Designed miniproteins, single chains, continued (2). Designs and how they scored, part 96

Each design is a single chain, and the fold is of that chain. pLDDT is the mean over its residues in the fold that is shown.

## One batch from the design tools (miniprotein)

Design m7536
Fold by ESMFold2-Fast:
Structure m7536 (fold): chain A 78 residues (1-78)
Amino acid sequence: PVPHFTVEVKSLDELWLPLIVGGVAVATGTPAIVTAKNLSKEAVDELLGRRSESKYGRLEVVSADADNTVTLRVTPLP
């Protein structure tokens, strides 16, 4: 099964640290699902308004709500 974990982070930069640590499956080329809680409004707007990625993977918004909770799919970049 795809790993699913929940983290509390305020910014996109903070999000990547939990994804690396908890995302062993991402390191093996398998997507992981992450639910990020307590994001800042700026981080939520950034995730919804544009593609987010880092050297560790691509972030894709699966769902988002008005309470600053976003569920993401993380896929390794080639």
Scores: mean pLDDT 61

Design m7537
Fold by ESMFold2-Fast:
Structure m7537 (fold): chain A 83 residues (1-83)
Amino acid sequence: GQKKIEELEKLLKEADELLKQKKYEEALKKAIEEAKKKGYKKLETYLKGLEIKYKNGENLTPEQKAIVEEGVAAMKELQKELE
């Protein structure tokens, strides 16, 4: 179990660094991967919708960017809970 937790921690840290650099497309991809691995279907579906919108050349609103940041934060809190 420990190695899986360490791999998840690494992905969450990478997603956090991408968000700090305002690289939302890359951050969305990592957040989706983490949501999928943890089985958070509602969060995964929502984030996939944002990724599709971003890839289609639509700009993310400040509210949508905040939700991506909130989603990554929620994934980090759940990762801490699993310790």
Scores: mean pLDDT 66

Design m7538
Fold by ESMFold2-Fast:
Structure m7538 (fold): chain A 56 residues (1-56)
Amino acid sequence: SAREEAIRAAAREAAEARVAGDDERYDQFMLTLIARYDVPPEEAERMVEEEVRRLR
């Protein structure tokens, strides 16, 4: 679904920001996951860690 694709895209953006050390961008996409898409914080962190592993 479009929502699921948007959630995955936000998680990937947060992961790329984290790897780049861009704390401001990381916070923006984490807030997008949690506040806009209502993803629980612990699940959002797991999704971002999965995307970080894909980038390493």
Scores: mean pLDDT 85

Design m7539
Fold by ESMFold2-Fast:
Structure m7539 (fold): chain A 110 residues (1-110)
Amino acid sequence: DVVLKQSPKELEVEVGGEAVLYDEASKEVDEKGVQWFFQKPGEEKQLLIRKTNERVEGVPERFSGGGKGKNFKLVIRDLQPEDTGVYYFAVFDKEKKKWVYGEGSLLVVK
């Protein structure tokens, strides 16, 4: 049973600024089983980053994932209003063969 703690819970940043979103896992996780999802207001969740730092096709280069062990981050540069939404961290629990999701971080770009 891995427990995920995302921080900050909410962050407001100006257009053109940078956001850094974090997750701490209760156990060391395999970097191959680390993902970030984005949910725009009123839309379905979309996969942004897989395997800790691999952008999904169509995701802009201004999004980057990183980290290892228990500590992971998502960095978003040159923030756009369209980046407003909830960002979810997820890890694959190999023992239980299931994905575990964090509670999300709300990013507001103004």
Scores: mean pLDDT 89

Design m7540
Fold by ESMFold2-Fast:
Structure m7540 (fold): chain A 59 residues (1-59)
Amino acid sequence: GPGEEAARRAAAYFKAGDLGAAMEEVARAYQLGLSAEEIAAHLAAAGLSPATARRLAEA
């Protein structure tokens, strides 16, 4: 859904070095109803390490 798409874009921006855009998309995923655990899981599925995914979701 839209929240999972936002989390996927956050991972892509983070990999590109655009932390600001990554954080905007994490905030969007929260606004669209995803929990921190769901956001971290989607970030990890998109290729971030579990530790990095958790930190980005909880930032």
Scores: mean pLDDT 87

Design m7541
Fold by ESMFold2-Fast:
Structure m7541 (fold): chain A 56 residues (1-56)
Amino acid sequence: SSQVQQAVDDLVQSMRDSGDRINDAGDGTFDQVTQIIQQRSDDDQRGTDRVQQAQS
């Protein structure tokens, strides 16, 4: 019946939406870790650039 087919489609859509929400939560955590690593790397690079500028 059309009602059964719609219920199956709704279930499939619900599973896809759940997957997207899990991926979004994972991406948020990864972005935070990446930001911390980038900040630390940038600070180290700025220190090196200052020393090179003082020698030129």
Scores: mean pLDDT 72

Design m7542
Fold by ESMFold2-Fast:
Structure m7542 (fold): chain A 86 residues (1-86)
Amino acid sequence: SMSEVLRELTERYGFDPQDVVNWLREKFGATNISEGLERVRKLAGRRAENLSDREILERLLEYFSVSGLPISSLKEWMIPLILSEP
């Protein structure tokens, strides 16, 4: 379940799962995590084509954990850059 993945990854990276859900709702009008990640995938284009929903979420949360920025500071233009392979 993506809800279980969200809980696991947010706990690992020090985020509240509700903050992630609220951000996806506010930015994309998403009704659930899977719908929100579909919008993220669409914005990332080719950079997300080989990534699972888990891997997309993990890369996003890791970026904000390392940067110290709140998830709400994420801009749409950042998504392809965050999801790019090193």
Scores: mean pLDDT 80

Design m7543
Fold by ESMFold2-Fast:
Structure m7543 (fold): chain A 70 residues (1-70)
Amino acid sequence: SAAEAALARAGEAARAGDVEAAIRHAQEAVRLGLPPEVALAAVRLHIAPRLSPEDAERVRAAVEEAIAAT
């Protein structure tokens, strides 16, 4: 799905250390209909471990904002 593809791009950006791209793609995945629990689990398990604690928190907060906005 387009939502799963956006989540995959967020993971790739996190692996590259591109926090802004990780945020943008993770928020796009939520906007495209990725279930909130799946988005938050993916951030915790696959995105956050690749980033500093501060950047991981930024991605988590951005995903929660996107969930609230949908």
Scores: mean pLDDT 86

Design m7544
Fold by ESMFold2-Fast:
Structure m7544 (fold): chain A 81 residues (1-81)
Amino acid sequence: VSREELEAEIEAALSRMIYAVLKIIASRNELSEEQKKLIEEIGELAREAEEAARAGDLERARELLERVKELFREFEKLLKE
């Protein structure tokens, strides 16, 4: 996979995740401190994934992207009651 393709995959995954988060948040007034911390960590890891992809470290970028997906699933779990 090329750097361009991987960057596009990361962007697409993040867009899908953001959309899902917005849909979930629309049903709630506020996020907990735990949920806020998790969103911040997801954002930081996503930035690192994009940075790794641009640097040509495609293996690292894929690892970081998978971690972003894992943390997003944890975030969704915290939103459920």
Scores: mean pLDDT 71

Design m7545
Fold by ESMFold2-Fast:
Structure m7545 (fold): chain A 91 residues (1-91)
Amino acid sequence: HMEEDAENLRKAAPELVERAKKATTPQQEIAVMFAALSALVSGDKEAAKELARAIVENPNATEDSLRIAMKIAEQAGDKEVAELARKKLEE
């Protein structure tokens, strides 16, 4: 059920955020983007914000991962992370 999935994601969120900051491969970036999107869709806005921030702050973030993180941050209501992603996309 969605509530059970959200609870499992909340328990994993700190570990996923650490992995997001250390992601160096496309597979790792995709996994983190999927986790962030899953958090947003399940209504866990706090996990979505933390994961989006971790994606944006990763120095290996791709243009695609930054665009996705920006949209997730916008939908979760994190204006700071959305603006940070937008600025990085302009670099």
Scores: mean pLDDT 72

Design m7546
Fold by ESMFold2-Fast:
Structure m7546 (fold): chain A 59 residues (1-59)
Amino acid sequence: TLEDLVARGEEAFAAKDYEGAIRYYLAALLLDPDNAAVRANLERALAEAGKQFNRVVRR
């Protein structure tokens, strides 16, 4: 359900698995594209993933 996807996204975000959080929030938006709260959560996860990715890619 939408609620399950949001909950899994929040769990992934709390675990600092921003890629996982992004996947779950995107799936939630496929079910409810007008959900502003999910869009805000996705935006936060994308910002954190961008910071994390920039550190890892320089190996």
Scores: mean pLDDT 76

Design m7547
Fold by ESMFold2-Fast:
Structure m7547 (fold): chain A 55 residues (1-55)
Amino acid sequence: SKYEEVLEKVKSLIGKKSFDEIVAEATRLAREAGLSKEEALKVMNDILKEYEKAE
């Protein structure tokens, strides 16, 4: 799914970029993929959880 493709791309940036850069990239990719508002928020929430795990 487009949701999973966006999530995997953004997850690959964890540990390589700052949180702000990851959020910016996630927002851009979600918009380009045409994700719904709910799907975009879910990506952000999943990324936040992964980032908290890495800290």
Scores: mean pLDDT 77

Design m7548
Fold by ESMFold2-Fast:
Structure m7548 (fold): chain A 76 residues (1-76)
Amino acid sequence: MKEEFEKGLEAMPEEDRERFEEVLKKAEELSQSPSEEDVEKAQKVNELLVEAAKAAAEGDLEKARELLKEAEKLAK
């Protein structure tokens, strides 16, 4: 998990890395919520972040940014 994120983050421009880190922080906050809805959102956000990091590591920055944007919207 951590190694996959690190590889993806190294492939991302600094601006995209900052966005990724902010979304990850929001997902962690949601996962601590007593609400089942918030916990479910946190799980979906984490899944999107894993896919975004994987896409970035594979060189597909366009796909990584689309997945990151979806994660940001869900984490709101």
Scores: mean pLDDT 78

Design m7549
Fold by ESMFold2-Fast:
Structure m7549 (fold): chain A 96 residues (1-96)
Amino acid sequence: SLVEAFKKGYEKGVEEAKKLTTEEEIYKAINEALEKLEEALKKKDYETAAYYLGYALGLFEEGKDKLSDEKRLEIGEKLAKIVVENPILGEVIKKT
């Protein structure tokens, strides 16, 4: 289930963000998750894509206080663009 994959990713992202202490660590983790999300989308692996979207969102929501305003805006715009360009992922988010 895409919704279950997203939820598992989100929970894992929140857990991982709590272990990360620096802006550099959080920013790197989010960008690595977004790279894996893009790779999954290219392969039309929507379950893996939903997981990494959840993971990136969980990292971002828990970790955003450790990010500069500029990096928060950058990451937020990247996430919004991915969701807009991939309506199937937008529907997954709406159900959670």
Scores: mean pLDDT 88

Design m7550
Fold by ESMFold2-Fast:
Structure m7550 (fold): chain A 80 residues (1-80)
Amino acid sequence: AADAHLAEGLAAFGARDYEAAIAHFEEALAIDPDNVAALVGLAYAYEARGDRERAAEYLRRAAEAAPELREALERKAEEV
């Protein structure tokens, strides 16, 4: 389930295994393409790897999926 992949992604991110974190968040996103937590997780994992362009793309996509968080997510995308 998407929740299991999110939990695994967060655990990998906490361990600084960003490649594993990206893989788990991508698996969550494959199940639910609009999963805001997976999109935000991917953004932070790519930022941690220095891929600011992909990080900004995922934050903007998360803003589209969660209009109530749009201002905060778009602001974060500008900071990446």
Scores: mean pLDDT 80

Design m7551
Fold by ESMFold2-Fast:
Parts: structure tokens; sequence; C-alpha cells
Structure m7551 (fold): chain A 72 residues (1-72)
């Protein structure tokens, strides 16, 4: 549900704030599996990937966030 996706996004933010980028990435991916239209989760996944050094994937998902935002 939307509420479950939002909860997972919040858990991802908590991990990101702790510097646990791998767990943040996992939580954002879980959120997006429930709500692929969640622009914030795509943007946060991109940020977490960038902090984790996965720059190519970070850029790909930043572009995806822009696409999803335009379709709203």
Amino acid sequence: SQQQADQLTQQGQDYLNQGDYQKAIQKYQQALSLDPQNVQAWELLSAALSFNGDYQKAQEYAQKAGEVRRQQ
C-alpha cells in the first residue's frame, strides 16, 4: 500500500542518516516495489547510491525520478 511504501521510505531515510547506505538502498528499493510512482523514493535511492559510490546507477535513477514526476 501507499502507507507501507511511505513507511519503508522513512526507514531508508533513517539508515541514510546513520550512514548505512546499503540498508537505505534496500529500503528504498522495497518502497519502490510497492509504489513505483513515488518520486521521493526514486530521488532518495539515487542519493543513497551516490553516497555509496554507485554513480552510474545514481544518475539512471535520478533520470527515472524526473520521468515519474513528469507523468504525475
Scores: mean pLDDT 88

Design m7552
Fold by ESMFold2-Fast:
Structure m7552 (fold): chain A 64 residues (1-64)
Amino acid sequence: MSFRLAEIEALLEALKAFREDPSITPEEARELAIEVARKMGLSEEQAEEVGEKAAALVAGIQAV
């Protein structure tokens, strides 16, 4: 599977979760993105990288 496609899908799922519950923490967004990335066949290292990006994205939105 393409890493980029899995990364985009995991980030979109994290954003969807944040839209439905704006109180979601960056850590919860990270765990959700890791789960989606693993489901799409990424390695644990790649899934953790995607999770960190999702956490940073949610934290950045909440800081604005």
Scores: mean pLDDT 80

Design m7553
Fold by ESMFold2-Fast:
Structure m7553 (fold): chain A 66 residues (1-66)
Amino acid sequence: SAALAEAEAAARADPNSAVAQAKLGAAYRDAGQTDEAIAAFERAAELAPDSPIGEAARRAVEELSA
């Protein structure tokens, strides 16, 4: 989808951006790519573990892993 392609491009441009990785995770999830979504959200949580975005990313991993 266009949304997934845009999220992939944004994450490639800013690989250390927790926001870009979280958006990539959401785009993979919406595309049904669960394993890729989990990996992207885990990366977002690693980049910003003590932040609201890191907390949201951890919750997304829990929901996708259930």
Scores: mean pLDDT 85

Design m7555
Fold by ESMFold2-Fast:
Structure m7555 (fold): chain A 66 residues (1-66)
Amino acid sequence: AELDENAKVSQAIRDALANKDDPEKYEKYLKELAEILGISVEEAKKFVDRLEQARAGGLADARARG
């Protein structure tokens, strides 16, 4: 189901970011995210990193510069 898939993706991203300082847990959640999205763990890591950067920098920069 679309709702279940979105919930799993959101949860996996949140868990990965929350556990970024714990490499074992971070890898576990990246693997879960990669499996849900059908991508590699390496691609899942880049995806999570981009989302974090977009949330922190992109929103602020967009408001400041259009």
Scores: mean pLDDT 71

Design m7556
Fold by ESMFold2-Fast:
Structure m7556 (fold): chain A 65 residues (1-65)
Amino acid sequence: SMALKEQRKKSIVLTLKEAYLMNPDMEESKLLEIARKAGEQLGFSPEEIEELLKRVAEDLAKLKA
């Protein structure tokens, strides 16, 4: 389901934003690695994983500003 995939993407992004807020010294590369592995475990395609990583990076950049 496309709706279920979107909910899962939002959940991953939220979890990583919370992880960053709890540990601001955590490197972005490590957060992106966690997102990639989560997407792979959920059966996302390579294109869906790249979109997920882009969303995570953009949201982290907004939190750092």
Scores: mean pLDDT 83

Design m7557
Fold by ESMFold2-Fast:
Formats: sequence, structure tokens, C-alpha cells
Structure m7557 (fold): chain A 57 residues (1-57)
Amino acid sequence: MADRYRELAERLIERGADPELAIKMLENMANYFKEKGNDELADKLREASEELRKRYG
């Protein structure tokens, strides 16, 4: 599941979307799932956002 969100974010950036917006979406999703108690998915989404930030931020 986290990989799917990461792939969507990367695809949007590659097609000209704002990288900061895509990264922020992943960060917001990580926070949402953390609040819902899905720590594993939240951690994976946070990792994905950090990798995109290193690449595009």
C-alpha cells in the first residue's frame, strides 16, 4: 500500500506536478495512518516522503 502511494507521488512529479505538494501529501497520509494506529504504513509513507525530499527537495 505505501509503495502504491509513493509510485503515484513519483509519477505526478515526473509529469510536472509540484514536488513539494506531492511530498506534503505523503507526509499528511503518514500522519493520518499514524493517528489511526497503522504505525507500519505510516512509517513506510514517511520513509517515502523523505526519499522524495532528498531527490526533489
Scores: mean pLDDT 79

Design m7558
Fold by ESMFold2-Fast:
Structure m7558 (fold): chain A 58 residues (1-58)
Amino acid sequence: SHMVEEQARETLERVRELEDDPEKALEVAIEGLSKLTEASPEQLQELLDLAVEAHRRL
């Protein structure tokens, strides 16, 4: 749905803005993955990649 894709885009932007706060970035990315299951495969892959990157910084 268009609304889920918009929420996914918003979540991706929020995670990227939290570059200096990897703990919060990881929380937001995991929450997005859990709630936005109907987002595009590309958006879900980007959220997963950002979650992995944030976890590496912890």
Scores: mean pLDDT 83

Design m7559
Fold by ESMFold2-Fast:
Structure m7559 (fold): chain A 70 residues (1-70)
Amino acid sequence: VDALVEEIVELIKKLSPEKQKEVREFIAKLQEEARPRAEALTDEAELEALAREIAERALEKAREALEEEE
């Protein structure tokens, strides 16, 4: 998870302010969508798996945003 978060941060730093806002809004939406699942989970390993899933989806969005930059 930590390595994915670092990669996301590095990609976001390369984005324009407008694309940074778009990625932040996407991450916020992912967190909101995942909240009911996170609240239902009682196992730390399952929570880590969910966090990794969110991080991977956020990374893909950041990569797409960077690819759209000229």
Scores: mean pLDDT 74

Design m7560
Fold by ESMFold2-Fast:
Structure m7560 (fold): chain A 92 residues (1-92)
Amino acid sequence: GPKTEEAGKEAEKRAKESGAEAKVEIKGDTVTLTLENAKPGTAIGAIGGATQASLLGARGEVRVEGDTVTLTIRGADEEAGAEALRTAARGL
């Protein structure tokens, strides 16, 4: 929804400013943030995002594969999705 979409756009903007490439995909209550060409510190932010989502009743997972960091949030309402994305973006 609107809050998660706004947080996603901010994460994409912040990633671009840091030299990474971000893609946010929202499908129902599932939010996926994919960060390409990311530095190792970006994974800490993604882990923080997954933790925040879990504290808000969603389920967060992080996958790191080379320079690609993927944060997946499942069962996310607007608050969980937006806060997870904002927390992940702080690592950029």
Scores: mean pLDDT 82

Design m7561
Fold by ESMFold2-Fast:
Structure m7561 (fold): chain A 107 residues (1-107)
Amino acid sequence: SALAEAAALALGRTSERIQALIDKVEAGEKPSDEEIAELERLIREFAALFLTLASPAVAAEVERLVARMLELLRKVRESTDLEEILANLRGIAELAARMGELLVAEL
């Protein structure tokens, strides 16, 4: 469906942005507030599309994973320690990968 394609594209964009921020932190630079806000927007947009497609049984897990991703992203925004920021971004990447596995199972 067009919604399934949109969800897959949104996941791809979200994953690319997470990786770009990881690469930036590994290069010794903290993500800007604007880059963090953009990632939050991408996470929320992907989640909204996926929740439209998700079965009721999967919707609760998706909502839980999104809440965890947003909590880690808050820690990225509030931290000045590059190692802590990197660990939290990698945590977001792992949660995004899990959401991708759930999306493939629902398609």
Scores: mean pLDDT 89

Design m7562
Fold by ESMFold2-Fast:
Structure m7562 (fold): chain A 86 residues (1-86)
Amino acid sequence: SEADEHLQLGSVYLKQGKYDEAIEHYKKALELDPNYAKAWLYLGEAYFKQGKYDKAIEYYNKAIEYGNSEIQKQAKKNIEKTKEAK
């Protein structure tokens, strides 16, 4: 899907350290599919890498809301790491 294409592009930019470009593509994926838990998780990770910890926690909570048990576990772990970094 187009949402999947934006998720993949965002992940390419995230791996390259291009966090603003990653965020733009993850947001486009979420405009197409607001329930896309993996896109919420990766959006949180991109904000975490920018040091924007409050936004990271906000988006990890969205990943918990929409995600399966694996995504919920990862998002909860990422929230704890983010709280330790504040």
Scores: mean pLDDT 90

Design m7563
Fold by ESMFold2-Fast:
Formats: structure tokens, C-alpha cells, sequence
Structure m7563 (fold): chain A 62 residues (1-62)
């Protein structure tokens, strides 16, 4: 098994905290607030790190 880290993602527009798991080959977002800016940011982070972006749950923006 590879190394795994847990990361909290703070969304400044909604004030909500989302959670993600970083594995050697994937960035798994466990819960994501449904903002286009948040999705774009996560996609870019995964691309820079060379990871596949996986979003497991999407919560509507308040």
C-alpha cells in the first residue's frame, strides 16, 4: 500500500470545509461544495501534483 494523507480544503466563498484523501496516484475529494471555482482549483492542484482527481460526493452551494 502507498502512503496516504488526509487534507482539509477550506472554501472561502461558502465558509465550508471539504475533505480529501491524497494517495500516491489520486486526489480523492470525499465531499465538495458545488462551486465552479472549487472544482477548477482542485483539478489544477491534481494536475500539478500528477494525480487523478476523483470526487465522491458533491454538496450544493448554500
Amino acid sequence: AGETGRVTIFDPESGLEDEAIVTPDRLEVLRLTDHPASRELLKRVAEVMGLELVVKDVVPAP
Scores: mean pLDDT 69

Design m7564
Fold by ESMFold2-Fast:
Structure m7564 (fold): chain A 56 residues (1-56)
Amino acid sequence: SEREKRSQILRETHRYFRGLAEIIDQYFETGDEELAEEQRRRLMEEYHQRIQEIES
């Protein structure tokens, strides 16, 4: 159970960092800082929700 939770957290964390990299790449293309911050906030909220669900 705990080992499985740890594995799921690591996979969600990996997905989160991959998403951040994509947002940064898009920012370099657009220069839209407000859009990048909004996307980052949304990604962080999704990540936190998934972690809370796993920890429950």
Scores: mean pLDDT 87

Design m7565
Fold by ESMFold2-Fast:
Structure m7565 (fold): chain A 59 residues (1-59)
Amino acid sequence: SLIEKTRKVNEEILRMIKEGMDNEKFKQVLAEKGVTVEDNADRTTLILYLSEVLLKELG
């Protein structure tokens, strides 16, 4: 279900945060997945982009 996919994505992002990923590392991961973001994107914006990308990868 969409809810279960969203939960898995949220758990993955929380794991990344606990492992010490900062904004620059989030931007690098997004760039590796073909997503460009503005230089001044805050953490919330980066997490939202990453959530969208990871959700699409799950189908």
Scores: mean pLDDT 82

Design m7566
Fold by ESMFold2-Fast:
Parts: C-alpha cells; sequence; structure tokens
Structure m7566 (fold): chain A 66 residues (1-66)
C-alpha cells in the first residue's frame, strides 16, 4: 500500500523534524522539511494519477526514499 509507505516515511521524519527544531539546527531542519516536501509531491502525483498507474506512483515513492 503506497499510502501506508508514505505514512511510514512521515512518521519516521516527525521525530527528526522535532529534534532539529528543538536543537536549533536549521540545516537538519531544512533537510527534513525538503524530504517532507518530496513526500507531499509524491502524494499529489498519486492523487493526480488516480488508480490508472499505481506502479508508477510506487516507483516515485521508492526514488524519494533513496
Amino acid sequence: DLAARLEAVVEELRPLAERAYTEGDPEALAKVLALLEKVAEAAAAMAAAGDDDPARAAERVVALLE
């Protein structure tokens, strides 16, 4: 399930973003926010594609995780 994979990535990034914010590390925070932006972009691409090409959406999510 692609949605479950995206949710897992967001949950993994949540504590990293909170830690970077709390420690005042703007570079680490920017990197985490950039990764969250890519996840949001992948989710938007999935919504735009609908159910017509789930394999292509999965490839995009995998690319974002690497």
Scores: mean pLDDT 67

Design m7567
Fold by ESMFold2-Fast:
Structure m7567 (fold): chain A 92 residues (1-92)
Amino acid sequence: MDAAADALKATIDLAREQGGTVEVAVEGDRATVRASGLSPTAQTAAALLGIGASLDGADVRVRIEGDTVTVEAGGLSQAQIDDILAHHQSLA
């Protein structure tokens, strides 16, 4: 199920569209996308993406702190992690 990877990639896309900044971190089978400089509307959109993935059974958590949204996903394959990292790098 790709819901977790899709939520992380969509959060990266949203942050880039808003002119924000994105950081991606990987720890074992977990990936974290931290998107900063988001409007309240963009923060809500990112949160809904993470919640949607969680409702689809993915291990996804969302945190909102100021103008920053953090979306974390667990249980990822190496291929999913590589896909997320490649997606982030393509949006330089």
Scores: mean pLDDT 79

Design m7568
Fold by ESMFold2-Fast:
Formats: sequence, C-alpha cells, structure tokens
Structure m7568 (fold): chain A 94 residues (1-94)
Amino acid sequence: MREEAEKLLEKILSLPTDEDKREAALLLVGLAAVLEKQGDLRGAAHLYLVAGEVYASLGDLERAREAYERAKELAEKAGDEETARRAEENLERL
C-alpha cells in the first residue's frame, strides 16, 4: 500500500499542468470518501495523504491541511501508526 501511494503521488506530480494535478487530487479525495464509506479506512487514509501532498505541492495549504487531518484521523482509527505519523509530520510542515 505505501509503495502504491508513493508511486501514485509521483505519477500525479509528473502531470503537465497544475490544473491536471488539482483535478487528480479532487478525484483522490472522492475515491477516499468512497473507501471510507465501504470501511476501508486504511486505503482512504492513504489516498487522503496523497491528495494532501499534491495540494501542498500546489501551494493550496488549506486543502492540504484538511486532507492531512482526514488522513491522520482515518489512519489512527485503522491502527496505521506509520500513515498517521506521516500525516502529522506533513501538517507540522505546513
């Protein structure tokens, strides 16, 4: 899962325009919400973390913060201490 999230982030950050990157982040947030509704809290947390990193790279600090806070909350509920820690570190760096 972590390797998949990292690979997804690299793919999105390689998109040719900031608008395409923002659209990808919005799609990730939508998919994360679906996974959360299905009970896949770990998968949802990973997608929110990637979306937050995309928003942060675009200078959208407000949306980055919201995504990281969501990633941390869901990771904590899922017992994913590593993802929760990464989300918290990213929040502190905003």
Scores: mean pLDDT 85

Design m7569
Fold by ESMFold2-Fast:
Structure m7569 (fold): chain A 88 residues (1-88)
Amino acid sequence: MEEVKRRALEAVAEGSLLLMEAAVALRLGDVEALRALIPKLEEKIKELEKVLEEAKKAGVPEEVIKEIESEIEGLREMLREVEAAVAA
């Protein structure tokens, strides 16, 4: 459990860093950087979904489960914004 909890929190932190990178690229209007971020956002969402499944199976505390779920939703929202910006 402790190792699963650590991996989950590390994956959430990595997701948050990617959200910051995407937010900066959006503000700069850097379409090339935004295009490069799409596959990174997709891969991080997939990773966090797997981490969420493992955390639920391992009996990780509900507050950590909710933190992972919140990060996944944040990344999905950012992916939608990035895709819209690239399509414009």
Scores: mean pLDDT 86

Design m7570
Fold by ESMFold2-Fast:
Structure m7570 (fold): chain A 55 residues (1-55)
Amino acid sequence: SLEEAGRAAGEAARAGDVEAAREAGKVLGQLVSQTDGPRAGETVERMAEREAREA
């Protein structure tokens, strides 16, 4: 599920779909928070949204 969430976030970001990137980034961030801690999850969420905005 982590790999699938990461792929979804990356695809949404590459497509410039900010809404989809935000949703996928939230799911990915939640999974990352469980393994690497809350700060890592927040960083992942922000990166996905930012990449989508820059696409």
Scores: mean pLDDT 75

Design m7571
Fold by ESMFold2-Fast:
Structure m7571 (fold): chain A 62 residues (1-62)
Amino acid sequence: GPPMLAVAVEDFEAKSPDEISLKKGEKVLVLESIDHERVLAKSLVTGETGIVPGSVLRPWPE
């Protein structure tokens, strides 16, 4: 589907080169679902694109 806007509900620290770090409250654009646990996202704060756990994200504005 089209990219989805989401917000980080907790901090996430990248543990591999393909992941990005997020701060709680950071807005992201979800580009693709990688699997049931991970998504490819672009931070709208830093402009970085990488993999993050879907569990740290919620759809925004709801």
Scores: mean pLDDT 83

Design m7572
Fold by ESMFold2-Fast:
Structure m7572 (fold): chain A 56 residues (1-56)
Amino acid sequence: GPKEEEAKRLGEEATRLSEEAVRIATTTGVIDEELAKRARELGEKAESLGGEPKGP
């Protein structure tokens, strides 16, 4: 449903931002705290919208 699609979209975006933050940290030795925080927030929103880690 719409919430499931939105949760998937937010989860994909969270993963993308998280991967980019790791890449920056690995290549520059500096953690982009703002990017990491946003990735975490999007992941939490995806879970809240029914992004259940294990479907019933």
Scores: mean pLDDT 75

Design m7573
Fold by ESMFold2-Fast:
Structure m7573 (fold): chain A 55 residues (1-55)
Amino acid sequence: SAEEARREAEELLRTKPAKEAIDILHEMLGASTDPAVRAVLKEQILVAGERAREE
């Protein structure tokens, strides 16, 4: 679900360096066909990208 995808993405951002989290999030995006899940993953990739720019 979109809720589960959000929680998993947030956990990745808490536990992984931003660049590694982005790579994993792209893999999750490629594996998902649900538009709501894909939207959440795309949003979290943008969040991770901003964090990577500050690091």
Scores: mean pLDDT 82

